# Designed miniproteins, single chains: the designs that were tried, part 90

Each design is a single chain, and the fold is of that chain. pLDDT is the mean over its residues in the fold that is shown.

## One batch from the design tools (miniprotein)

Design m3302
Fold by ESMFold2-Fast:
Order: sequence, then C-alpha cells, then structure tokens
Structure m3302 (fold): chain A 70 residues (1-70)
Amino acid sequence: SLQERLRALEAEITARLARLVATRDPGDLAALRALVEEYLALAAEVESPEEVATIRETYDLALAALEAAV
C-alpha cells in the first residue's frame, strides 16, 4: 500500500540520517535528499498541498542543518 511505502521511506530516511550524523559523509547527503524527494512525491498523493509544503520545509531545514554540520 501507499502507507506501507511511506513508512518504509520514513524508516530508510531515519536510518540514513542517523548514519550521516555519525559519519559526516557529504556524499550521503545527496542520496538522502533524493530519498526525501521520493517521499514528498508519494506524500503528495495522500496529503494536502499545505501539508506537503510543511513536510518539505521541515526536511529542507533539517538537511540544511546537517549540511552545515558536515
């Protein structure tokens, strides 16, 4: 189901975020950004445009903080 795909992507994003914070590898940041974009594309099928925009802003802020810390 779409919900199962979203949960799987959330779990992968969470695992990769934890790994990136530990390793500080800037190459993994681009791969993580790609996963976030895939998640947002799927979320757009079930969430309102306002909710998708809020999720995008949250991830953009988190990824910018990670980029600054790497």
Scores: mean pLDDT 78

Design m3303
Fold by ESMFold2-Fast:
Structure m3303 (fold): chain A 70 residues (1-70)
Amino acid sequence: MEVEYGVRPISETKYVVGAIARGVESEEELKKAQEEVIKALEKEGYKVDALYAIYVEDGVAVLLGLATKK
């Protein structure tokens, strides 16, 4: 499974989170992809407020969420 993610500011403290996970063949792997994104963002000083899979098909998951920094 391969995960890429990024954040975009919408205010001084709020960020849109986007992620793409490839090789997601099960709900367990989707959960691991979500956990990987959350852990990476927490390490960078963000708090993940929400993270949802908006698309899951053909081994690809697209995640969209919100994060707060401070």
Scores: mean pLDDT 85

Design m3304
Fold by ESMFold2-Fast:
Structure m3304 (fold): chain A 88 residues (1-88)
Amino acid sequence: MKLIGVSFTVPLSEIKPGDEVSVNGKKIGTVVSVHEHYIEIQTEKGLQRLARSGYLMENKVLKKGDEVEINGKKVGTVGEAPGKKYEP
């Protein structure tokens, strides 16, 4: 598993449970919950967490450079940028 974060260009408060998540134009899952520093998404590979800038979380689906879209709108890019590992 890689530690990744997403450079969200929108506040996490604009993302809500039920929103469709796509990566590089391919649907990967649906938002389950939104938290202060990360969102949880349900994918075919199980529950995955996407941390915002400044934080890093383990992920099985995303890799550095992937473009994240919510309901067809680009919301950020995946990085392995310097950040604090976040474990809820």
Scores: mean pLDDT 78

Design m3305
Fold by ESMFold2-Fast:
Structure m3305 (fold): chain A 99 residues (1-99)
Amino acid sequence: SELKEALEEAIKHVEEAIRAAKEGDYEKAIEHAREALLHLGEAVEAARKAGAPKEVLELLGEAMGHTAEAIRALEEGDGEAAIKHLEEAKKKLEEALKL
């Protein structure tokens, strides 16, 4: 599934962003968070084309919001806030993957 592949890639990049942020490598964390947003955009497009349930689109929107807030926190040097937002984004993506 195109949607499933995009979701799995987004999750992988969120996990790599969390790892980089925990290591204090905020530049690498931002790069992975931006890649996660790219794959999230692909997941939204795939979900719309497939006529996915409203709940999937809402979870994707929430994951995008949290990922964007994580990038902002990383740019401000707030690794703790960034990790919390990335963990919420991962949770929303995993919930979407189960639907």
Scores: mean pLDDT 91

Design m3306
Fold by ESMFold2-Fast:
Structure m3306 (fold): chain A 72 residues (1-72)
Amino acid sequence: KEARPLLEALVPELEARLAAGAPVEELEEWLVAALPPALAEAVRRARALAASGDPALDEELKAAAAEAARLI
């Protein structure tokens, strides 16, 4: 359920990669890969729904966001 300690543990490595000049897109892919599978899938789904820009998918976006929040 609680991914907050995991996310906080990832911050120092994220900062080190940023200091090394890693692109933001590469860091984003790395962060998603480092998340628990259920949270990574919920985040990917929410992003795909948000990127669609389709108001008909707003309910699905809310459900995906709620699932991601439940895992944090």
Scores: mean pLDDT 67

Design m3307
Fold by ESMFold2-Fast:
Structure m3307 (fold): chain A 55 residues (1-55)
Amino acid sequence: GEREAAIERAVEGALAAIAAGADPDLILALLRREVSEAFGEEAGEEAVRRVRERL
């Protein structure tokens, strides 16, 4: 659905930023905030978990 697609895009964006040399701690904090505000805290934590598993 739209929620899953949005979370997946956010995860891919975070991975791309980290690969480009952005601070992982900052990117993960921003990802958690953005996804949590849009879809709730569980979605924010899941997005962060997905990025960590793919690093």
Scores: mean pLDDT 87

Design m3308
Fold by ESMFold2-Fast:
Structure m3308 (fold): chain A 80 residues (1-80)
Amino acid sequence: VTEESLKNILDAFKEALENKDKEKALAEIDVIKRLASKSSSAEEVNKLVEEAKKAIEAEDYESALKKVEQAVELLLKSMP
């Protein structure tokens, strides 16, 4: 996993939210969750992405974006 790949995932997630494409937004969350499984921050990231998933299902896209941004930030800080 690279900083570039995490940036691309975050950009795709933001685009999905702008288009109100719940299916695509949830798919990007699943990618983040899979990447987090190899990280020392896996537990914290999984908590944030599950909260983001619930926010998307509730159509609270502002909260969903904040949670995913926090998850990506944790992944970036935990990577060598």
Scores: mean pLDDT 80

Design m3309
Fold by ESMFold2-Fast:
Structure m3309 (fold): chain A 96 residues (1-96)
Amino acid sequence: EEELQEELDRGVIVLALAVLKVTLPRENIPEEDQAEVERLIDEAIDAINAGDYKTAAETLRKLAEHLRELGEKYNDPSLLEGARIAENAAKIAEKI
């Protein structure tokens, strides 16, 4: 809509992804699963920075599903919360 709203929405998504990356429970997750989560986060940030909100939304939905699966598999509520954050970020990206 407005330029200010787009900037705020982008900032919220990037901040949410930065928080997810630093709060990832690395001790509880195999290195390959950690690398995939970080790859999806970086891919989503790159898409947002490029103005490709469709790709960002699709990547954020993949991130949310992957975090949900890991949270269920390792019984980690922080990963389930991460999945909700990623899903909400995808919804914001879809509306830009």
Scores: mean pLDDT 81

Design m3310
Fold by ESMFold2-Fast:
Structure m3310 (fold): chain A 126 residues (1-126)
Amino acid sequence: EELEKGLEYLRNKDYDKAIEWFKKAAEKGNARAYALLGRAYLMQGKYDEAIEWFKKAIELDPNLATAYHLLGRAYYKQGKYEEAIKWYEKAIEIDPTNRDAWRDLAEVYRKLGDEEKARFYERLAS
């Protein structure tokens, strides 16, 4: 229930209430709640806070592909493209069906001017 309430507030872009409910879910041992906490901070533009919560999510569940993907997005938003690549690569290693992670890899390689890698990852996203 706490997780679902947090998701309702997140969809309505009420990030402060989403954070409040996701903290309650995390306190009850829901590892995915830590990734959702990071996501709410990411949506607020609080990238350093988002990174810390995603790192905690990964410590609790090293196979939570979504946490690696969103950690990559947080670094990308900060312009830290090499860090973004590192975490996107880990996300696709765990879940190669995540098409958004493949597209995000293509986009970051384009930002770095590596057009060959950008095209390669674009094809894998299809």
Scores: mean pLDDT 87

Design m3311
Fold by ESMFold2-Fast:
Structure m3311 (fold): chain A 55 residues (1-55)
Amino acid sequence: MTEWNLTNATPEQLELKKESEENLKKLDELLKNKNYEEYKKLVEEIGKKAKERAK
């Protein structure tokens, strides 16, 4: 998928979706401000948390 969506989610997934939406807003803000270094760091942090959850 080019664009990921949680359109059909369980209640627990909806909570994660809200957190993800907040993160996406943060990423969008950084991108608009051309703050690519912070953008990359936030993406990496999100990835780390997801990886930790998978372990």
Scores: mean pLDDT 70

Design m3312
Fold by ESMFold2-Fast:
Structure m3312 (fold): chain A 118 residues (1-118)
Amino acid sequence: SVSITESGGGTVAEGGSATLSGKVSGTDFSEATVSWIREAPSGKVRGVAGISADGKTVTYGKEVAGRATISVDHANSTAYLNLSNLQKSDTGVYYHLVSSTSTGPTLAFGEGVELTVV
C-alpha cells in the first residue's frame, strides 16, 4: 500500500510564496512519477506540475509556468512544489499524485493540502 503525507498549505499573501511537500511511503520513490494537481474553489481540476521517475522530464501547467518549481528528494521520498509570486487564482486544494510500477502498477494521491491566497 502507498501512503502520502502532505504539508505546507495555509493562508499566504498575494505576491508571496508557498512550498508544498508530499512524503511518500510504501513504494520505491526512485521509480515513481510525481505530479501535483489543484482543485479550485469552483471545483475545476488543473494540472500544476509533474516530474518523471528519472527527473529528466518536468512539466508545468500554463497558469503557473515561470512561478512553479517541482523537485524530489529521493533519499527522503519527498516531493516539493514551490510556488512564487502567488496569485489569488492559485487558491485551492492541492493533491500530490504518485504513479509507480516498482511493486506493480500503483496510483495514489494524498488527501489534499489547502492553500488560500489573500
Scores: mean pLDDT 81

Design m3313
Fold by ESMFold2-Fast:
Structure m3313 (fold): chain A 99 residues (1-99)
Amino acid sequence: SLTDRRVALAERAGRILLELLRSLPHSTPEQIAIAEATTERVLALVRAGASIEEIVAAWREGMKELLASFPEEHESDAILLRIKMHYLIQQLAAELAAL
């Protein structure tokens, strides 16, 4: 179904985020929990038939919370994560729109 395809795209985006975060040398369990909670919120919105704008907004709010969790000494990790998450959000939005 269309919903199953949308869910699969959101699940893939969540997996990429978690893989990226776990690859960072200073990732914390708290940061991983924020990423997991963000992914679950996005998945719930997709299953409920939310608009692409609502899905993107939820993902961006999770990104904001995650970036705020990085201490100043790990600013380079936060910058890399911000760039990668922004790209991931744009890709997910485009793929959802193409369905």
Scores: mean pLDDT 85

Design m3314
Fold by ESMFold2-Fast:
Structure m3314 (fold): chain A 76 residues (1-76)
Amino acid sequence: SMEELDEGVAAILIGVGLLMEKKGDYEEAAELYLKAVELAPDSPLAPEALRNAAEAYEKAGDLERAAELRAEAEAL
C-alpha cells in the first residue's frame, strides 16, 4: 500500500540520517529525519524521528528549531 511504501522510504531516510550524524553532518541528518516525518507522519517512526531531528539541530547549533521540534514530538 502507499502507507507501507511511505513508511519504508521513511525508515531508509532515518537510516541515512543516522549515518550523517556519525559523520558529524548534523544539519543534513536533521533534514533527513524531518523528510521521514513528512512522508509518514502517522507512523510509529514519526515521534522518534522528530526527537532525533531536534537533537541533530541542537548539535548543529539551531537551538530555536530544536526546541520547536521537541515540543512537536512531545505533542504526539
Scores: mean pLDDT 84

Design m3315
Fold by ESMFold2-Fast:
Structure m3315 (fold): chain A 67 residues (1-67)
Amino acid sequence: DRLKKALEMAEKALELARQLGLDTSPLEKAVEALRKGDIETAKKYLEEAAKLGGPVGDGAREALKLL
């Protein structure tokens, strides 16, 4: 299930963002949207999280590829 895998990737990116002291807001909103099955909202916030760059942005991009 691509949705379940995207959620897993987004949750890992969120945890990494927390550990690095980065803005968690886009990933928190993306994770909430994925849990609700709201793919369009999830894509929007994953695209915002991808702009963070680095490993967190990479994780957001990988989750986005699965949607």
Scores: mean pLDDT 85

Design m3316
Fold by ESMFold2-Fast:
Parts: structure tokens; C-alpha cells; sequence
Structure m3316 (fold): chain A 98 residues (1-98)
């Protein structure tokens, strides 16, 4: 179970990187970020600064009624993704080594 979940998290990271490379719609990137953070949390991975900031941005996004502000938050999420992926990879490598 744990090994399968670690492999699934690795696949989610690869998928999110592919979405960034292919300039996927911001809504799709945001959805995949939410899935990644939920899976990392479920595995008990330590929350990193970029992960914490992404969670704050996702919370702001669901509370936002202004379409222009929602678009800006989605863009901030996309800009933060590379840093978050690097942090999650480091935590995932540490979890596998333990």
C-alpha cells in the first residue's frame, strides 16, 4: 500500500510537470496541484513552505468571487508549482530512504 502510494505520488509529479511543459489550462494545473497536496498530506509528508503557500492560495481561490482575482491566484499557483515539486520530490526521496 505505502509503496504503491509513493509510486502514485511520483506519477502525479510527472503529470504536473507535463501539464506545465504543455501550457495546460490553469484550471487543470490547479486541479492536479490539489490532488498532489492531498496525496502528500495523506502519506504524512512534512509540509514545506511552498506546499503551505499553495494550500493558502487554493483556500483563497475557493473563497474568491471575482473572476479576475481568481485568474491571478491561479497564475500564482502555476508560478509556485516548480518550487513545490522540487520540495515534494526531496521529501518523497527521504520517505523512501526511511
Amino acid sequence: DRSARLAALDALIDELEALLRNNAPLSEIVQQVSILLNEARALGLPVTPAMARLEELLDQLVKTTDPEKAQQIKEQIRELVPAALAEVRARLAAARAA
Scores: mean pLDDT 83

Design m3317
Fold by ESMFold2-Fast:
Structure m3317 (fold): chain A 68 residues (1-68)
Amino acid sequence: MLKEKVEEIVAKAEEEIRNAKSLQEAVDAFVKAIEELRKLGAPQSLIEEAEKRLMEVLDERLERLEKE
């Protein structure tokens, strides 16, 4: 089911962002997830929800990495 695949991609991206060793790795994980959702043909509304959720995780990780 499409929604299940979207959730799988988002969950994987959240984990990749949280474990990113650098700013670039965190951003790359975010970008790859959004590209994967677009390739999957996810509705724009689901992509926007995923983007918002992943942006929150990205912002938290970036705050931690800025001190390195």
Scores: mean pLDDT 81

Design m3318
Fold by ESMFold2-Fast:
Structure m3318 (fold): chain A 79 residues (1-79)
Amino acid sequence: PLPMPLSVAEHQVLEALREHGELSQRELAEITGLSQATVSRALRRLVARGLVRARRDGRTTLYSVDEEALDALLREANA
């Protein structure tokens, strides 16, 4: 269970990234079954929270979990 009030879409996106490592917005939509628009909004919120990092690979943006930020959040929630 994630330690803060994330939306269902934010939870699903974060879990997919944790399982697969690094994914594009399109791959996240395919894996989660969410629309690309829903994935885009969830990714924006997760990046704003510092839980997800974005990097450019050519014309594609790839997303991954910030493991240090997630670990810090998990420690805070279990303190």
Scores: mean pLDDT 79

Design m3319
Fold by ESMFold2-Fast:
Structure m3319 (fold): chain A 87 residues (1-87)
Amino acid sequence: ELDELIEKLKEMGLVSYAELIRRTLELIDKISDPEKQAELREEVLRTAKDIVEAIEKGDVNKLVASALRLVGIQIEAEMILKEEEEK
């Protein structure tokens, strides 16, 4: 389902959002803790659905909030990976 949402975002001309989602998923896939990996993947899926819905409905506030949430997920994934590297 995530791959289908990424492709839909590209078709809608939202290539930057599609690339951000893809890069975030690549970071999450490097996390060694399967529980944290699953949790963050679930958050990405939900956020991607919110972005698509916001665009379809013209909800600018929801789009901005969802995009910021996606950035937050990416930062969290990077922090987890750095913590794992130090251990």
Scores: mean pLDDT 79

Design m3320
Fold by ESMFold2-Fast:
Structure m3320 (fold): chain A 66 residues (1-66)
Amino acid sequence: SLKEEAEKYIEKAYEAASKGDIVSAIKYAQKAVDLAEEALERGEISEEEAIEIVDKAYRAVMRALY
């Protein structure tokens, strides 16, 4: 599902952030947000679930920048 794919990209974003790979962390986080938006448009997830994915993506990017 799009939700499962978004969650996998969140995991990849955190892994990239932990390695100091800022560019990959940002790209994976952006992909997770795009997938969450598509899942929301298809009615596969709730607005609250989409917000949770976006929040996790934001936190991954913030971790990468530190």
Scores: mean pLDDT 86

Design m3321
Fold by ESMFold2-Fast:
Structure m3321 (fold): chain A 55 residues (1-55)
Amino acid sequence: GIEEIERLAEEYLKGLDPTDKDSLLEALDKAVKEIEPKHPKEAEEYRKRGLENIG
């Protein structure tokens, strides 16, 4: 579910610069794409909400 996407995004951010918006967006995009095949509806909802939170 959504919690899995959040956990993966945090994992992908490990070692990256979290103040860099490009790095934040890249990590989120990778997490969403990884979950999308299993939970496409939840992935889309999180993409909308997650991108709003990151800016």
Scores: mean pLDDT 69

Design m3322
Fold by ESMFold2-Fast:
Structure m3322 (fold): chain A 65 residues (1-65)
Amino acid sequence: SLEEELEKAKKALEKDPNNEEALNFLVRYYLRHGELEEAFEYLEKMKELGLKLKPAKEPVEPVPP
């Protein structure tokens, strides 16, 4: 569930503030829910760490048309 993923992401950041996956999830989560202030806070943390937002979890689509 989203609640479990949100908690896991926050917990991961408490253990490792450089966790790119956790930060990426939090930014997308808050953007999806229209919570721009929270999204921008996590995005700024990524920026401070030199991290960038990842694309969707499918870098290459294996099934062609």
Scores: mean pLDDT 72

Design m3323
Fold by ESMFold2-Fast:
Parts: structure tokens; sequence; C-alpha cells
Structure m3323 (fold): chain A 87 residues (1-87)
């Protein structure tokens, strides 16, 4: 789960480096974060832990919003730093 979210963040960063607008790449990272939460929930459901599966699904939704915001902020900082160095 954490590894999947990290990989999603890296994929979004690579897409950003490809010259794509920041918005689409951040949206992709947020979607991947939501999927990670869904996967975590599914794993707990398979273990027969329905309450834990519910918590994982909720954490996934919250993490999607949080990760999207954090990734957007990080991307903005990276872009600003790159602009400062290029200036």
Amino acid sequence: MERALEAGSEAARKAFEGGLPKGPTVATAAAISALGGGVGGALYARRGDKEKAREEAEVGEESAGKAGGELARRGAEEARRAAEEAA
C-alpha cells in the first residue's frame, strides 16, 4: 500500500517532467492514492476484518485529498526552485 502510493507519486513526477501541466499530474497522484486506500481496504476484507477494511477505505479517501494537496505543494516548491536556479 505505502509502496503503491510512493510509486504513484513518482509516476506523477515523471509525467510532470514530461512537460505536462501540474494539475493533471497531481490529479493522477490523488487518484492513485485513492486506489491505494481501496487496495488496503480490499486486503483487510480478504482477511475477514470488516472493521479494518472500513477504516482503510476511509483513510484512503482522506489520504487521497491530503496526498493530492501535499504533492501539489511539493510540485509548486520544486517548480519555484527550478525557476530560481534558471533565473
Scores: mean pLDDT 54

Design m3324
Fold by ESMFold2-Fast:
Structure m3324 (fold): chain A 68 residues (1-68)
Amino acid sequence: SARARLEELLAEARADPRFEAELVGDDTLVITSLGDITALIGLALRVIGDYPDLEISIEGDTLTIRAK
């Protein structure tokens, strides 16, 4: 399910010291860069490729991932 994918991505992002991550509500994952914007962009591109059921947006140092 999309929720299970968001929980997997949350765990992955939290294991990476370059990021902070939080689930917001039932369908949204927010990942914030702690200075490495290139790493955040790389993560966003991977999510686009691997999880077509997820919608993403980047604003500044923040990546927002939503279940469709």
Scores: mean pLDDT 84

Design m3325
Fold by ESMFold2-Fast:
Order: C-alpha cells, then structure tokens, then sequence
Structure m3325 (fold): chain A 70 residues (1-70)
C-alpha cells in the first residue's frame, strides 16, 4: 500500500539522518543532501504511481546508507 511505502522511505531517510549525525561535518552535509534528494524523488514517484522510479529511489537510498556505514 502507499501507506506502507511511505513508512519504508521515511524509515530509510531517518536511518540516513542518524548515520550522518555520526560523521564529520563535510561527509554529514553530503549524506544529508543526497538522502533528502532521494527521499523527495521517492515521494514524487509514489505520488505519480511511477513504480519503476520509486524502486530506483529506494534502491539508491539503501545503497547510500550501506556505503555510509563503512
């Protein structure tokens, strides 16, 4: 459902923000900008019913979070 998808992308965004809070200022700013942009893209795709764009944004968010954990 759209509600479940909204919860998924919000959770990914919040995880990215939490990881960013533990990084140095430069890396923090870069991660926050990227995760916010992807979150916005996911929201826009979901509102338009664009499932391919939604899935791409979600995968990019997941990849960004995993890379930031390293």
Amino acid sequence: SKEEKLKEIRKLYEEGVEIASKLDPQKRTELLKKIAELYRKALQALSRGDEEAYNEAVEEMKKLIEEAKK
Scores: mean pLDDT 86

Design m3326
Fold by ESMFold2-Fast:
Structure m3326 (fold): chain A 80 residues (1-80)
Amino acid sequence: MKSVIEIWREIVERAEKLRDWLRKHFPEADENLLDVAALILALKYLNEGREIDPDSPEVQAEARRILEELKRLGEKLKAE
């Protein structure tokens, strides 16, 4: 079984890789939205016991969905 320290290291490493991947594929997205999306994905997949593969179509679709939801929230904040 992985130690708590090892799990934490994995979360940080995966979130960082996801943020870089998101920035590369969604360069027009706000930096804060990219960071939040990366953290949400990392935590979700860790909680589900799943390994994150940024190149997988499933992860790509999930990332797009999260970014879309965050953009929608951002538009609401700008309007209100």
Scores: mean pLDDT 71

Design m3327
Fold by ESMFold2-Fast:
Structure m3327 (fold): chain A 83 residues (1-83)
Amino acid sequence: EEEKLNILKGAAESARAAIEYLKKGDVRTAGIHLISAALLASLVNPEAAKYFMEALRALDAGDVETAIENAQKAAEIMEEKIK
């Protein structure tokens, strides 16, 4: 189904953008991309959405490393479904 595939791709792309912004220290922009990824993931994959929510909680706590790890796990789940 094309709509689900587009949502999966959108969530994965937003997650990858968020990870890159986190790596360069742009936490605000990364947060916006993570929120977008979480919203999209919630429509197609609850497990990935959970990892994106954990990434957002880690960012709120100032834990950038844990935020990146959770965002990477969520992106991998979404990317696996695209294959």
Scores: mean pLDDT 84

Design m3328
Fold by ESMFold2-Fast:
Structure m3328 (fold): chain A 82 residues (1-82)
Amino acid sequence: MEAKKKAEEYNEKGVELLKEGNIDEAIEYYQKAIELDPRYAEAYYNLGVALEKKGNLDEARKYFAEAVNLDPNFQAARELLL
């Protein structure tokens, strides 16, 4: 019940934390979002971005790949952020 809405709330909190530079806490919230909604492409993409900022490049690539697998539009979004 309402798991998708709670996943969205966790993703939004992660985005705010990442903007504040709280990378590790942002990662935790994105992981909570994915746990509640395993098809949440945006949360996978955001987790990838946070991991890339932390220097965990191989792990970041896996989450970017999953985001694109769930929603191909994230490939275009990633290319535009180069």
Scores: mean pLDDT 81

Design m3329
Fold by ESMFold2-Fast:
Structure m3329 (fold): chain A 60 residues (1-60)
Amino acid sequence: GCYLAKEDIPAYNDDLLSLSKGDLVEIVEQLNDDVIKVKSLKTGKEGFVNSSYLEKVDCV
């Protein structure tokens, strides 16, 4: 399974991944309880996002 961005997520620094609501991501690494490294399935870019903005979904 993958994760869905529940809302638009701005990148306000170089380590963060900018996502639009409805974008699908794959989990790469969990840094802590709040911050995870993800890969965008749309762009192939990797970066950090807050886990509270993501919802678990099925990707095909």
Scores: mean pLDDT 77

Design m3330
Fold by ESMFold2-Fast:
Structure m3330 (fold): chain A 63 residues (1-63)
Amino acid sequence: SAPITTRRTTFVDANGNRRTLVTQRDANGNVVSVQILDANGNAVAAPTTDPAQMTAQVQAQIA
């Protein structure tokens, strides 16, 4: 199977809470999973591989 790269980006959500966006990419650079964690590393939303849901989750947390 192809290697997966994990990237973490820290941001502040609409409520002023520190969050971490965890993005996983395949060997071709395509996003295969997105997850949002709270300041303690607990999942805020379930991981998703649906591109529309990934975009909606990122927009809902950052906007």
Scores: mean pLDDT 70

Design m3332
Fold by ESMFold2-Fast:
Structure m3332 (fold): chain A 56 residues (1-56)
Amino acid sequence: HHMEEAIKKAEELKKKADTLEVLSDRLRQMGFDEEADRARTLAEKYRKEAEKYKKL
């Protein structure tokens, strides 16, 4: 199915977003607030892209 590729892409993006959220939380805990904010913003971007692939 041509949609199988979109589903796979969505799952990859979701996994990247999850990883960046964990990284953001760790950076915040260490006092790297600016880097934490950047990681969170990137995670949100990947999560939104994943949702777009699911919606079509």
Scores: mean pLDDT 81

Design m3333
Fold by ESMFold2-Fast:
Structure m3333 (fold): chain A 64 residues (1-64)
Amino acid sequence: MKLAVVYVGNSDEEAEKLAEEIAKELGFDEVEVIKAKDTKEGLKLAKELMEKEGKYVVLLGPKK
């Protein structure tokens, strides 16, 4: 099963690290990291991945 992590932010390194940790904790064998510029774009991408691809999705990003 694939986990998609949508990260709202500018750090590729932080996004990859968090995605790997979450995928491992949830028992996923594959992880995909997708960057979004803001929460609105992130939510749109998450919805598409869930509905069209059947993936589990985690949305991550800074609150401010």
Scores: mean pLDDT 76

Design m3334
Fold by ESMFold2-Fast:
Structure m3334 (fold): chain A 88 residues (1-88)
Amino acid sequence: KAREAAELALRAGLLAVKTATGELLHKAIAAALTAIGALFLVERGGDEREAAEDALAAAELALEAAQTEEARRLAEEAKRLAREALEE
């Protein structure tokens, strides 16, 4: 589910923005923006595989920037859902 993966990646990225500084803050912002792009692609009826790829990239960036258990958990779940969408 590309939409669900992108939604969780966005939540993870936004949580990471609250705690990250320096380079990690840049990664957290990139994660949030990439997830927003994936969501807009889904909403506009664009390529679902491209949306899933963008959601995976966002989840990976969010995971790298995550400094809390909640942000890490959401990023890992987003990665799982994005990979599941890509493997279908």
Scores: mean pLDDT 84

Design m3335
Fold by ESMFold2-Fast:
Structure m3335 (fold): chain A 65 residues (1-65)
Amino acid sequence: LRKEAQELLKEQMDLGSQILSLVTKILFDKSLSEEEKEELRKKVDELQRRSEELDRRYQELLAKL
């Protein structure tokens, strides 16, 4: 249980870093077209959805402690 919680937190951290990198690119990369920015926003939405799934799994794990 404790090791599983640590692994889930590490996955959450990795996803957070990926989301931050993409958001930074959307905000500051002026060379991107509107279509390219929209594609990056969709990717951010997908990563956020995965982060919510990991949080759900983490909450289920904590409920067993």
Scores: mean pLDDT 79

Design m3336
Fold by ESMFold2-Fast:
Structure m3336 (fold): chain A 63 residues (1-63)
Amino acid sequence: MEEEIRSLIKDGYIDKEGIERLAKLLKVNPEELFKALDTDGNGKIDKAEFDRFYRDLELAKQP
């Protein structure tokens, strides 16, 4: 899973296609996921934004 997610990062960010793939893996809505990760509103998800989200997601699985 982590390796698969890492492959979605291109040139230090994840594009819309990568977010759609990630959303399918996580079984969530791709538009909602993109909005949650795109805190800058620039249409790109950088590695720092993604790492923050992934860490938060893992924390939500277990206390």
Scores: mean pLDDT 67

Design m3337
Fold by ESMFold2-Fast:
Structure m3337 (fold): chain A 100 residues (1-100)
Amino acid sequence: GMSVWLARQTADRLEARARRAEDRARELEQDADVTDFLREVAARLRALAEEARRLADRASEDPSTSEDVHKQTVAIGDEADQLARDADDEVRRARRELER
């Protein structure tokens, strides 16, 4: 169903975002604070991706959970979108400091 699809797509998207944060942490490894922040973001995104996969499994096993799974998946996506914005802002700040 749509809820299973959305949860799986959300998990895949969050895993990709976690890899991006990990890549950015390696790029900016001279700035320990930014690196630590990006690694924390990546860890949270991976935890959210795992939760989204559990939600997909739940909806696949019991379609009656589809509405609750959909609501929880949207909330996971919203948290992940905020984490991605915070990470992009911090990377932009760190890169500007490195240019000086």
Scores: mean pLDDT 88

